# Designed miniproteins, single chains, continued (2), part 85

Each design is a single chain, and the fold is of that chain. pLDDT is the mean over its residues in the fold that is shown.

## One batch from the design tools (miniprotein)

Design m6947
Fold by ESMFold2-Fast:
Structure m6947 (fold): chain A 89 residues (1-89)
Amino acid sequence: MASAEEVRELVEKYLKERGVKVKDVSAVRLPDGSIAVSVTLEDGIVLTTVVPASVVEQGAEAAAKEAAEKIIAQRERLLSDPELLEAHR
């Protein structure tokens, strides 16, 4: 089972490798075994995702990859829609 700290470090690393500029990354393991990941971008925008317990059970790398992919997808959607970006503030 992946630790929240390992997932946090790997998510930060993965996002940097994908060219995403991040100010802060936090990860917390929830009572159900899932991990909540929050990423603060350099623009001050906060993106949050939850990695299911089933993915966390596969290991820290699997959990971090899923979280990073979800964060990247959210960021891409915000950048493509200025109205959604304003609402997310």
Scores: mean pLDDT 79

Design m6948
Fold by ESMFold2-Fast:
Structure m6948 (fold): chain A 74 residues (1-74)
Amino acid sequence: SYDSILARLEELERQAEKAKTVEEVERIMREVDELRKAALADPSLSTKQKIKIGFRALAVHGTGYVQMQKIKKA
């Protein structure tokens, strides 16, 4: 469901903020990409819901990118 997807993206964002290795960040980003792809292919979701999921996924990618940069510069 839409709410379940948003809840999972929120959990993935929290995991990305706490990630200690590049491999953890890469795993989280792959899961975000898979979740976004599945949502875009879901005919039960409205265009507005798909757009909102896209923006939330982008936010999680941003968090992961920042965290990965911190890890690589350590």
Scores: mean pLDDT 85

Design m6949
Fold by ESMFold2-Fast:
Structure m6949 (fold): chain A 72 residues (1-72)
Amino acid sequence: GGGARGGAQLAATGSGGTGEGDDAAGIAVVTFPDGGVVRVRVHPDGSAEVLESTASEAQAEAARAAAGASAP
């Protein structure tokens, strides 16, 4: 059974990241072909840290290394 109803829905606007923005660290999200996602924080000193990973541990390590090598 298919049924569709129209409804008012507002997309979450992420335009409020103001506040201590002087020390904005770079966050990189790496997606793998097997569906794994790794979130990596890149520090201004050139180091990188894995914050969250749904991929395998090896993929998380690869994502961290790649993010640290490709700083803005």
Scores: mean pLDDT 66

Design m6950
Fold by ESMFold2-Fast:
Structure m6950 (fold): chain A 87 residues (1-87)
Amino acid sequence: MMKELEEINKKLLDYIEKNSKSDEERKTLLAMAQAYMASLVGATEEFERMMEKAGVSEETKEYAKRAMEAKSLEEFFELLDEASEKM
């Protein structure tokens, strides 16, 4: 489990680094990746509380919530592509 989560996290970070066009886009995509990882370990409530305290934009919060609702890694990558296209 831990090794699989670490491998997923590495793939997500590599994807974001290669596909981010700006620092702002990178921050949003990283927040989405962290939200998805939180859902895999059952820490969604804690992550949502952290986002509220951090004062992130409503758009970033919406993408993070959608990331936590992703049912598979493939669905999550499709969401990252959507966010990147609109940012």
Scores: mean pLDDT 77

Design m6951
Fold by ESMFold2-Fast:
Structure m6951 (fold): chain A 66 residues (1-66)
Amino acid sequence: SKAEQLERLGVRLVIEVGSTPELLARLREAGRLVHQGRLDEAARLLAEAARKYDRPDLAAEIESLL
């Protein structure tokens, strides 16, 4: 499912970039959006975070779920 793919990509972003308070806050917000069924908003939030941490490859992979 899109939710499972978003979860895996979020975990991968944390592993490869590191657990910063800002990234963890973004992941919590994305998880809240997923719980509400707002998958496209969650994906956009995670893609923006990936770009901020210089991972445009992960951002593109996340956006492919839109």
Scores: mean pLDDT 82

Design m6952
Fold by ESMFold2-Fast:
Structure m6952 (fold): chain A 95 residues (1-95)
Amino acid sequence: SIQDLLAQIDRLRAEIERFLAELDTLSQDEALARLRRLTQQGGELLTQITKAMQTASPEEQRQLISASLGLQSAVAELKSKVYNIHFGVALMSVL
């Protein structure tokens, strides 16, 4: 259901927040492995949002769009902070 999808997105965002909170305690390899996994999970949820939009009501579509933007923002922050802490570079720098 769309509510189950929204709950999965909230759970992933909570996992990203927890990962960011402990990021400076992780090795570079551990941070990259978790970044890869979380980015993949985010991509899978974005694909599910696209499919759900086809049958969603206008209210549900607004919720899904909001959730999609929030998830994309969280993933972008995740990448930026991993690179800044573990590689000493900002997301806007050449990596």
Scores: mean pLDDT 79

Design m6953
Fold by ESMFold2-Fast:
Structure m6953 (fold): chain A 103 residues (1-103)
Amino acid sequence: SSSVIQKVQSILDTMKAQINALLNQANAPEDVRQRVQALLDQMTKDIIDALNTIESQSILETVVGVEFAGLNFEFGVLIKDEALRQKIIDIVTQTAKQILSVL
């Protein structure tokens, strides 16, 4: 439903804002920031497209799980600062749980 899409969009927008705040506070390199934004934007597009296309809740839950697992893997490679990486992965993990709760 449109209300579910709006809730998911809001949750993803909040995640992006929180991750950007952490990257800014840590003075992360510009190339890292740009790659993080590209990954977040692509994942947001993929999840919203899935919500518009896929009728099966079980398949939607699988798509969301795969998208967030991929994001965590990419951030594990991209973000070299262990403390910053852990904070970002915690936000990503909490966001995945929030999205799955509204599907």
Scores: mean pLDDT 89

Design m6954
Fold by ESMFold2-Fast:
Structure m6954 (fold): chain A 78 residues (1-78)
Amino acid sequence: SQEELKREFLERLSKAKTHEEILELVREYYERLKEIAPSEVAKKVIEHEEKKFIEEVEKMIEQGKSLEEVKNYVISNI
Protein backbone atom coordinates (compact mmCIF):
# COMPACT_ATOMS: atom_id res chain seq x y z
CA SER A 1 0.00 0.00 0.00
CA GLN A 2 1.00 3.67 -0.34
CA GLU A 3 1.12 4.01 3.47
CA GLU A 4 3.49 1.02 3.78
CA LEU A 5 5.77 2.45 1.06
CA LYS A 6 5.88 5.78 2.91
CA ARG A 7 6.73 4.09 6.25
CA GLU A 8 9.55 2.03 4.68
CA PHE A 9 10.84 5.15 2.89
CA LEU A 10 10.90 7.22 6.11
CA GLU A 11 12.77 4.47 8.01
CA ARG A 12 15.44 4.28 5.26
CA LEU A 13 15.60 8.09 5.02
CA SER A 14 16.40 8.35 8.76
CA LYS A 15 19.52 6.18 8.13
CA ALA A 16 20.78 8.10 5.04
CA LYS A 17 24.31 9.51 5.51
CA THR A 18 24.66 11.70 2.38
CA HIS A 19 22.62 14.08 0.22
CA GLU A 20 23.10 11.60 -2.66
CA GLU A 21 21.49 8.81 -0.59
CA ILE A 22 18.49 11.09 0.15
CA LEU A 23 17.99 11.80 -3.58
CA GLU A 24 18.30 8.06 -4.42
CA LEU A 25 15.71 7.15 -1.77
CA VAL A 26 13.29 9.84 -2.99
CA ARG A 27 13.61 8.61 -6.61
CA GLU A 28 13.07 4.98 -5.50
CA TYR A 29 9.97 5.98 -3.50
CA TYR A 30 8.38 7.72 -6.52
CA GLU A 31 9.24 4.75 -8.80
CA ARG A 32 7.41 2.45 -6.33
CA LEU A 33 4.43 4.84 -6.25
CA LYS A 34 4.26 4.80 -10.07
CA GLU A 35 4.27 0.96 -10.05
CA ILE A 36 1.15 0.87 -7.83
CA ALA A 37 -0.62 3.83 -9.51
CA PRO A 38 -4.28 2.95 -10.26
CA SER A 39 -4.30 4.67 -13.69
CA GLU A 40 -2.09 6.35 -16.31
CA VAL A 41 -3.49 9.72 -15.18
CA ALA A 42 -2.42 8.99 -11.57
CA LYS A 43 1.03 7.94 -12.85
CA LYS A 44 1.42 11.26 -14.75
CA VAL A 45 0.45 13.20 -11.60
CA ILE A 46 3.08 11.24 -9.62
CA GLU A 47 5.72 11.96 -12.33
CA HIS A 48 4.94 15.71 -12.12
CA GLU A 49 5.12 15.70 -8.30
CA GLU A 50 8.43 13.74 -8.43
CA LYS A 51 10.03 16.32 -10.77
CA LYS A 52 8.94 19.27 -8.58
CA PHE A 53 10.01 17.57 -5.34
CA ILE A 54 13.44 16.51 -6.69
CA GLU A 55 13.99 20.06 -8.01
CA GLU A 56 13.23 21.53 -4.55
CA VAL A 57 15.53 19.04 -2.77
CA GLU A 58 18.36 19.66 -5.29
CA LYS A 59 17.95 23.43 -4.77
CA MET A 60 18.31 22.97 -0.99
CA ILE A 61 21.50 20.94 -1.50
CA GLU A 62 22.91 23.62 -3.86
CA GLN A 63 22.10 26.26 -1.19
CA GLY A 64 24.31 24.32 1.27
CA LYS A 65 21.54 23.02 3.54
CA SER A 66 22.73 20.39 6.03
CA LEU A 67 21.85 16.69 5.83
CA GLU A 68 19.43 17.13 8.77
CA GLU A 69 17.70 20.18 7.18
CA VAL A 70 17.18 18.27 3.91
CA LYS A 71 15.89 15.17 5.77
CA ASN A 72 13.47 17.31 7.81
CA TYR A 73 12.15 18.97 4.64
CA VAL A 74 11.62 15.57 2.97
CA ILE A 75 9.89 14.10 6.06
CA SER A 76 7.54 17.12 6.28
CA ASN A 77 6.74 17.45 2.56
CA ILE A 78 6.64 13.93 1.10
Scores: mean pLDDT 88

Design m6955
Fold by ESMFold2-Fast:
Structure m6955 (fold): chain A 74 residues (1-74)
Amino acid sequence: SEKILRGIGLAIRAMGELYQAAQLLGIPQPKTVGFDGLIEAAQQLYSIGTGEAKQFAQRALENAQQARELFRES
């Protein structure tokens, strides 16, 4: 469905933003399982991050939450 395809795109974007936040913080790329794991990782990086790393973590969180909602509607 169209919602699933859009959700996949947002999830990929969220993963990219999460990995950029991790890189800026000098930590290894987070291993995440499902949307809840992705959201939890983004929240953790948001809580410890500052400046640009915090901004990437916030975008990852927003995109992951939107992707989960689109999948919930499918």
Scores: mean pLDDT 85

Design m6956
Fold by ESMFold2-Fast:
Structure m6956 (fold): chain A 86 residues (1-86)
Amino acid sequence: MVEEAIKKLKELLEKSKDPLVKLALEEAIKAVEEFKKNPGEEGRLNIEIAIGLLRITLGVLKLAGGSEEELKILEEAIEALEDVLK
């Protein structure tokens, strides 16, 4: 469900107000769009890297006292990317 993931990530990007979260979401969207065009081991690795960036961003925001809304956006983005790898 690559198209569903792209749609979900774009909706999350529009909801986010945090510049760091937006940057992580933009990288995630790029990784999924590239995977759609060229699926394979490299495409899967790029999505795994994007998941890693989202997880790091989530950890940083939790430590910095980020909003519950932004934390939920990151968690939903991670889930959408993990669904692409199924």
Scores: mean pLDDT 85

Design m6957
Fold by ESMFold2-Fast:
Structure m6957 (fold): chain A 74 residues (1-74)
Amino acid sequence: SAELEAQYIQANQRLTDLLREITERGIKIPKEVEQQILELIRAGLEAEAAGDWEKALEYYEQAVKLLEEVIKKS
């Protein structure tokens, strides 16, 4: 539980940091990737609301990976 909670907090902080970097640097997210990220964030929020922290973490980690790839290709 404590380990999962720590990973969840880290994933959320990483999402926030990456979104901030993209906004501050004016990086263009491809439309298809933007839609995937939004769907993953929505699914993560739904899992969080249901108390499924493990599933929420999985969705947020996938969103982080996509954002990191966008920044890397910029």
Scores: mean pLDDT 84

Design m6958
Fold by ESMFold2-Fast:
Structure m6958 (fold): chain A 70 residues (1-70)
Amino acid sequence: STLDRQRTVVTAFRGRVRSIRRMVDRGEDPDVVQSRRDRTVRQIDRHLQQTTDPQLRAQLERLRQQVRDV
């Protein structure tokens, strides 16, 4: 269903935010961390272009900001 797909997308990006935080916490190469942030932001931006659902957009925009702020 559409709701199941939306839940899967949000859950996946929450996992990506946690992964990036773990990379930072481990002292991974800043260029590698930045590359992962950029890739994740691009993936979120593609989903934002494909949806007009206000709740999903708000969740994705928040996740985009969380990726940038790590």
Scores: mean pLDDT 87

Design m6959
Fold by ESMFold2-Fast:
Structure m6959 (fold): chain A 69 residues (1-69)
Amino acid sequence: DAAALLAEVQAILEAHQGDLEAARAAVRALLESRGLEAEAAAVAAGMRLEDGVVVLGPEGAAALARALA
């Protein structure tokens, strides 16, 4: 379920505010567990800190949208 996976990714971002490395590792592990290994790398690479908050960024969001299509 694409909606459930998106919700899980959002929960990881909320849980790891201020810790980009932990957030990247958690999102990558989640996506890899679903067989989305190439997409996991792309999403993690797009993630960044904005004012201390972990976000997907436009590249990470685009990669996740492609993974969920």
Scores: mean pLDDT 81

Design m6960
Fold by ESMFold2-Fast:
Structure m6960 (fold): chain A 94 residues (1-94)
Amino acid sequence: SLLDQIEEEIDDLLMAVLMSTLTGRDLSAVVRREAEEAVELLREAGLPELAEQLRKLTDEVLALMEAGRLTMEDVRRFTAEVEEILRQAREALE
């Protein structure tokens, strides 16, 4: 389903951000791709406000990644905010 696809892309996004921080590898290209796919799926689901929130949050974390300044605290905050977007998407789509 569309919701299952949104959940999968968000899980992949969160794992890419976490793995970039834990391994020190630059996964910014993967993060950007997964985020773009999740944003498109949210728009297709009729949730453009959630799509814009996700885009803004990923732009902020990508800027930190590119600057080499992404911390585990930033990862935790990003994860919590993205999980809240997913909760709202689940509630809207059921």
Scores: mean pLDDT 88

Design m6961
Fold by ESMFold2-Fast:
Structure m6961 (fold): chain A 68 residues (1-68)
Amino acid sequence: MAEEYLRKALELLRQGNAEGAQEHLEKARKVAPESALPYIDAALEAIRAGNLDLAQAFVERALAVVKE
């Protein structure tokens, strides 16, 4: 479940949809393993700062942690 929310957030970030990405990251945060939480939190902070490229990088790191 967390992987699906993270993948959707990544797609939305690539489209420049910060609002949609934030919603999916908040959903991912509720179901993600503790190891992924720092990356999800960093991605949310990057979105709030307006840095979608940085947010995308953190979501990719969160996905790597969830898959492994």
Scores: mean pLDDT 86

Design m6962
Fold by ESMFold2-Fast:
Structure m6962 (fold): chain A 61 residues (1-61)
Amino acid sequence: VFKPGDKVRILMKNGELIEGVVEEVIREPGKESLLVHDLKTKETIEIPLSDILAAIPLDES
């Protein structure tokens, strides 16, 4: 389970790899997503949980 402040490595189903910090966890039915600050691009991106193939914690926050 991820929480705001967690550092994560996310492998997307499209093969994209994202490393970042969780800004927010959105837990609305049908709209579950993570807002992640991408450490490479310095942008906050919304990643639908349905688009995530695998997610690995990088730090215990």
Scores: mean pLDDT 77

Design m6963
Fold by ESMFold2-Fast:
Structure m6963 (fold): chain A 89 residues (1-89)
Amino acid sequence: ARERLVEAIRAGDAATVRRILREELGWSEAEADALAAAVASVPAEARDAVAEAVAALLAAGPASAHDLLRVIVGHQVEHGVRVLAEAVL
């Protein structure tokens, strides 16, 4: 499950992420939908970094839905802040 989840994140396959979270990890529909949407929003160039961060989190011990969302959203926010700063400054 963990390895397949990381692989699906790396591929940007939100549908497979949602399925693994729901069927294999027992996440709620709301949590699985939120994480799948976050994965779908990751830019292609950031997918490997996000997948590696998720793999590291999962290897460190038990991870909650909030922990995984924080990692993924954190990478998206960092990328978005950089793009916004470059456009506004």
Scores: mean pLDDT 70

Design m6964
Fold by ESMFold2-Fast:
Structure m6964 (fold): chain A 117 residues (1-117)
Amino acid sequence: SPAVEALRKAAELARQHGVETIAKAFDAIAEGVERGDLEAGYKRALEISKGDPIARGVVEAAYHIAKGDPQAALGAAGRGFVEAYKEHPDDPEVLRRAEAAVQAVGEAVRIYEELKK
């Protein structure tokens, strides 16, 4: 599945950047797609991202990719960053995690678009 491959590669990239919660969110959506139960994967990803606006933005981005709408994914990730920044302005950890999240979502979109033809 193009969505599964894209989301698993994004999880690997997120893990390499030390943003484990984001990696787990991608993996949860990918597992949902693999099992034929995207809604169960989405619910699991929401639990993983609870209290984390950046990770929640990633969950919404991954869900859009899984639904075949990769163009909506970057907007979802960006909304998560804006929410986190409002709570903790100028926090370097918020900026670092947001950069990693946007990079991982961007890579998922790129891979998905290449594989779907």
Scores: mean pLDDT 86

Design m6965
Fold by ESMFold2-Fast:
Structure m6965 (fold): chain A 81 residues (1-81)
Amino acid sequence: SSSERNTKAAQILHSSLSDGKSVSEAIEVAAKELGVKKDYLLSPENSQLIAKILQEQGAPAKLITDLEVYVGIEDIKRALS
């Protein structure tokens, strides 16, 4: 389900970012492991659900903020295309 995918995405992103990967690299790893396009993870609906899951799991605030900033920049780029 999409809810299960978002939970797994949060786990992969938390692990990758804690391992020192950039947000871009972490999203690529999550997309590859889940078999989804990066656009799935960067969509407003899924990115907000993933951020909420990370908050509920007690992920560091800086990690969540870095992810949200990256998603916001990608959303602006999409809106300008």
Scores: mean pLDDT 84

Design m6966
Fold by ESMFold2-Fast:
Structure m6966 (fold): chain A 72 residues (1-72)
Amino acid sequence: MIVTGKELDELLKKTGQLALVEDEEGKKYVIAPGFVEKYPELEDKKFKLIETFYDPKIAAELGRKGVGFLEV
């Protein structure tokens, strides 16, 4: 599913989930709710939503596999 940063942030704020995404350059990273407030340039950027999850241990496991984290 392709979403804008705004749509993704609204979803994550509503659900309280984290998201694994891929950007238009093919980079994968984990995003947390509120990222658009810190990175407003991402509001209109397109992301491929791969997965959403509640467990921060999944984010830690993805980090061990080389997936970055977008801090908020």
Scores: mean pLDDT 80

Design m6967
Fold by ESMFold2-Fast:
Structure m6967 (fold): chain A 76 residues (1-76)
Amino acid sequence: MNFEVTSLVGLKIEQVGPNRYRITGVDGGAGLTITAKEGYKIEVLSTKDAFYVQRGNRLTIGLKQGGEVEFEIVKV
């Protein structure tokens, strides 16, 4: 994988395309941080009932139950 995540407690992650992923809140709501590996970056494609903060190669996300974030890992 070209990225790492801190925790998936209360969250589901699915691969929905080549280098494209969706995170869903499945147990009340939760937060996580995604870190792209060197030479890669994270592009947020869509959000629903979620907020995020992006700093360099890291994306910090907060989600409600049923919230979604779709993102893509792209080579720099």
Scores: mean pLDDT 80

Design m6968
Fold by ESMFold2-Fast:
Structure m6968 (fold): chain A 84 residues (1-84)
Amino acid sequence: GEEELRKVLAEIKKLDPVLGTNLEKLYEEAKAAAEAGDQLALGISEGMFLIVTGVLRLIARKEGDEKLLKLAEEAAALFMELFG
């Protein structure tokens, strides 16, 4: 749920503060869009969130950071459960 996603995003932010902060902002934007019924804004936020988690997965594989890889995969799965 929402609480689990927030915890995962906080852990990503400790490992990658720039991309972790971007994911937190995209999550808040997706939530606001969903509450407003703005399907276009929601779709944009979903697409951007998946792109950023994809970038984190590439970074994690390059650096051998298995913790970051698992967190990025979990963030994508939890986000799609909430908004997908």
Scores: mean pLDDT 89

Design m6969
Fold by ESMFold2-Fast:
Structure m6969 (fold): chain A 85 residues (1-85)
Amino acid sequence: SFEEELQRLIERMREALAAFEKGDESAVERLAQVGAEIAYIFDQRGESERARRLLEMIAQFREAVKRGDYARAADIGREMIAFAE
């Protein structure tokens, strides 16, 4: 079901955020990719504005990482997880 798939992706996002917070830089792309998959599911369900907002959060997460602002990036990651729930 969509709910079971969404829950699995949210759990993957939590795991990626935990790895990122432990200093695993490879988790950046995993977190962004899982977020994009969740946004795709929202868009397919007709929640296009919700999908767009999640994609904007992913862009802000990537920008924070690019600036070396890991504290802000982690905050955005938590916001993304809360928003997807």
Scores: mean pLDDT 89

Design m6970
Fold by ESMFold2-Fast:
Structure m6970 (fold): chain A 92 residues (1-92)
Amino acid sequence: AAEAALAAGEAAYAAGDYLSALAHYEQAIIEAVKEGASPERIREILENATRAAQLAAAQLREEAGSDLSPEEVAEAARRHLEGLGEALAKLV
């Protein structure tokens, strides 16, 4: 169920495991679509996934010492998740 995946994502987020949180939020979006959730609900979960992706990108940049701007990495992640959310919302 979408709520179970969302709860798992929130728990991972609170633990600072943003990559795990992102994976759980993506699963929550898939389950929400299967449950016939509204586009508004899917958008809310996508917003949580986007925040997790931005924080995961920031952590990875710190670890790698990358020349890439955290804003550029976060923007690319956001565009990817927006595209996924739009595609899934059209199925509902």
Scores: mean pLDDT 71

Design m6971
Fold by ESMFold2-Fast:
Structure m6971 (fold): chain A 108 residues (1-108)
Amino acid sequence: DAVETLLKIKNPGTRLVMIAALALDPDPERRVQAIEDLAKTPELRSYAANPLIRALKDPDPEVRVAAVRALGEIAKQDPSLAERINKALEEAKTDPDPEVRAEAEKVL
C-alpha cells in the first residue's frame, strides 16, 4: 500500500533505517532494495541524493548500477539536485564496470 509506505517513510526512524541499510547492510541485494525504495519516495529526495551519490562507490557493481538509475530519476524530477547528481554521474562514466558506464550514459 503506497499510503502506508509513505506514512512509514515520513517517520524519521524509517528514513534513517533505509539510509543505514544502504550504508551498512553486508548483502548487496538489500542495498539495491534500499536504493530502489529511496528512489520511489519523493518526500525523501533531498535526503536520498547524498547517500545515493556515495552508493556510486559501492564495492558491488549491481549496487552502483542501481544508484546510477535512481540518481538519473531524481535529477529528472528535481532540477535543484540535478547539477550535483549529473556531476557524480559523469564520474560514473569512468567506472571499471561496463554496465555501470552504460547506465550512466543512458541517464545523462
Scores: mean pLDDT 77

Design m6972
Fold by ESMFold2-Fast:
Structure m6972 (fold): chain A 65 residues (1-65)
Amino acid sequence: SATGEAAMAILVIGYQIDGLLEKGEIKDGELYLWLAEDSPESREAVEELKELAKELGFKKVTVYK
């Protein structure tokens, strides 16, 4: 949904500001994440975003390092 995509986009931007994500992209109901670093904090952020993506009905989450 547009509301779910907006909520996800806000959280991705928050993690980008925190320096955990380089960027994120939503396309065709899928979430793409680029890690800024490989740390316990960035891995925890990814797991939180994966859980939320599942709840919001995203088809897939892809993570790049």
Scores: mean pLDDT 85

Design m6973
Fold by ESMFold2-Fast:
Structure m6973 (fold): chain A 63 residues (1-63)
Amino acid sequence: ELVTLEVEYTDLETGEKKTLKIVASKATHERMKSVTALLIRAIGEDGGGKVADNTYYISDAAA
């Protein structure tokens, strides 16, 4: 089962409000326990990555 977390943030360079989307399995969301941990994994993990503008995927293998 895949779930999407949406996080609204303000871009410090442009001052615009943006939404970051993270798609991962329910098990991956439960294991990481925080949006911050998911963001770090989504941006830094080779098993995931950017799939669209402000949208990141984390594979179970990367968690």
Scores: mean pLDDT 59

Design m6974
Fold by ESMFold2-Fast:
Structure m6974 (fold): chain A 73 residues (1-73)
Amino acid sequence: MIDLDGIEDSLRRQGYSDESIDLTLEGLRAIEEGNWEKAREYREKLEKMGDTLSANIIRNVIRAAEERQRRRL
């Protein structure tokens, strides 16, 4: 389970916009639901907004989740 509340609080303290935070949380939620297409859409929106850090968080979580499904870490 991803700690979405902890991520939200962390991003707010770092000065990210509410829109950027919402997109990040929705992307992470899509990953939890196994909806990779939706997660990629939210990642692309973050990249277009210039929030490469939050986009990279989604990218890394997708990679870790795929590795967990295909092979045991």
Scores: mean pLDDT 73

Design m6975
Fold by ESMFold2-Fast:
Structure m6975 (fold): chain A 64 residues (1-64)
Amino acid sequence: MANNPLITENVAAIEAAAKAGDYARAIAMAEALRQLSTSLGREDAAALAEKLLAEIRARQAAAE
């Protein structure tokens, strides 16, 4: 694939962690994905990471 497989893997892992209720891990992984995506010039992946961060933080606030 022309896409970086590490980005796809990280997105899946972030979603799995959030679904399991491990919000701290999901947030940390989403922040890491955002940094990686920005360094790679992947605007699409950076936007996805920001969206995931917002969704996870909202779910964490509702759970706490």
Scores: mean pLDDT 76

Design m6976
Fold by ESMFold2-Fast:
Structure m6976 (fold): chain A 111 residues (1-111)
Amino acid sequence: TEELVKIAEYAIEELKKDPNNLFARSLLVNTAKKLIDEGKYEEAIRILEKGLEILPDSATLLFLLAKAYYKMGEYEKAIEYYKRSIDIMKDVDPERAKELEKFLKEAEEKL
């Protein structure tokens, strides 16, 4: 957890210098996924929120934030962020957006 948080913080600092740094974007995404997989949802949310301050229209970061809230039982917040991710993805990759709609439906069924 400490190591993953440090890696995420490094990625965020690199993104502040260059928001188009694909390596730093991938590093942030991969560390957030690992934190979620380890049940470290609060840490994942914190780093994802920092990433979204730099990349507010990142469908990937919004999706991961939604997933972390879903895992915490925060279904209303999960729905909000899934919808935002899907709206962005519909313009870029409509087929991927349909895949993401399954996660949205699962969260809505929890209410």
Scores: mean pLDDT 89

Design m6977
Fold by ESMFold2-Fast:
Structure m6977 (fold): chain A 97 residues (1-97)
Amino acid sequence: MKTLYRLDDLLLEAFRSVGINETELTESQIGGGIGLIIQKLFDEGRAVRDPETGEAIIHVDEDSVLAKITGKTEMTVDELVKRLKEHIKKNAVKIEV
């Protein structure tokens, strides 16, 4: 049996930005999509290392879909992953197939 998650409009916008156009995704596809979003942020220079902690800090525009999902414009990579997964758990419809 396979579990699919039906994405809300904010998640669909985020995943479409990295070439994922499917509306219902497996947990593995969600993980891959999050990885692509993070890679895009590094490629665009939106992810920079904090000189004090050495952590990668992400900066997004307040109008961005990621800011709307997370409620933050500045966060670590780990915080982004956590907040995206929490949004999916709360707002995506779980479907067993």
Scores: mean pLDDT 81

Design m6978
Fold by ESMFold2-Fast:
Parts: structure tokens; C-alpha cells; sequence
Structure m6978 (fold): chain A 82 residues (1-82)
């Protein structure tokens, strides 16, 4: 997972999406992901990968797998720091 070609505005929206997810506002998190990729519409494959990662994190949370949820969110955080 790499965000090297995303705009700074898109990366900031993805950071806000992680914050919304951690706050339990999953609807807002997905809205922010869509807003981020609306800024870089040619990055459809990357958008799908991000949405899948958040979906897996939500599934892990619903199954009580807190450590797996954190690992999935950390993968996105690490990609944003590069």
C-alpha cells in the first residue's frame, strides 16, 4: 500500500478518516475516503485497496480482534507517512 502520488489534501482526508474510524464514526470515515479519492480520481485501484483495508478493520473489530484491527489501520498510517 503506497500513497506516494496522492495530493497532500487527499492524504490529510485519509488521516481524518483514520481518526473518524478510531472515534467509532465509520460512516464519516468512509465519506472521507471517498472525498480523498475524488481529488485523485485516476487512483481507483488504490481507493479499492484502502476501502478493503478499512472494511477488514471493521470486520476485525466486530469479531473482537482488536490487535488485527490496529494492524490494519497501522498499515494505512504507515503508507501515509511515506
Amino acid sequence: LTFGELSEEAKELLREAIEAFEAGDYQRAYELIREAFALDPEKKSLQLEVEISFGLALMALSLGMEELKEKLLQKIRDALEE
Scores: mean pLDDT 79

Design m6979
Fold by ESMFold2-Fast:
Structure m6979 (fold): chain A 92 residues (1-92)
Amino acid sequence: IAKSIVELAREAAELAAAGKVNEAKLTLGELVALANIAAYLYPTDEEVLKALEEAAEILREALKVAPEELKPAIEEAIRALEEAARRMREAM
C-alpha cells in the first residue's frame, strides 16, 4: 500500500508534466482516496507515513512545472496528504 501511494504520486506528476489535465485530476483523486484509506487502516505504520510524506514532495515538485489549470488540484492533493500524515503522527 505504501508503494502504491508513491506510484500514484509519480503517475500524477508525469500526467501533469505531459499536460494530461483530466487524467492527472483522476489520478490525484485516486491518490487522495488511497492515502485516506491507508491512514485509517494503518494509523501507526511508519512506511505508510513515509509514503505520504514522499508523495507530498513529489507533488510539490510537480507543482513547479504543472499547467496553471492543474495547480489548484495538485495543491488540494498536497494538503490532503499532509493532513493524513498529521493524523498518523498524532496516532503514533
Scores: mean pLDDT 83

Design m6980
Fold by ESMFold2-Fast:
Structure m6980 (fold): chain A 117 residues (1-117)
Amino acid sequence: MEEIKKLIYETVQLIFTSILVVEELYEETGDPVKQMTLLIMKQEMNRLAQQLMELAKSGTEENFKRAVKIMEKVVSLVKEVIRIAEEVGAEKDLVRRLKMILKDLENQRRKLRELLE
């Protein structure tokens, strides 16, 4: 149970790191439509991080299964951010950092699923 909680908190840290990269991308893009999309995505990431933290507090198997579903949504959001970053021609280092975060998030989701089986 403590190992699962640690995985969830590590995932929350990855979400906050993703938010910082989204903020960098927002400052780099001059497209107001993409800026609005990035703001909405940042708000959604914050919401999902808060939900994960809440699920970790009560520590039930059903809450941990819900955490997997939230992690899937976070992975999808980071993939969307990568598509926007590539579309706006963001710096290669920013795209590289996003891809590393995506890999780490997918690894956390896989580990949580393995612990619940």
Scores: mean pLDDT 87

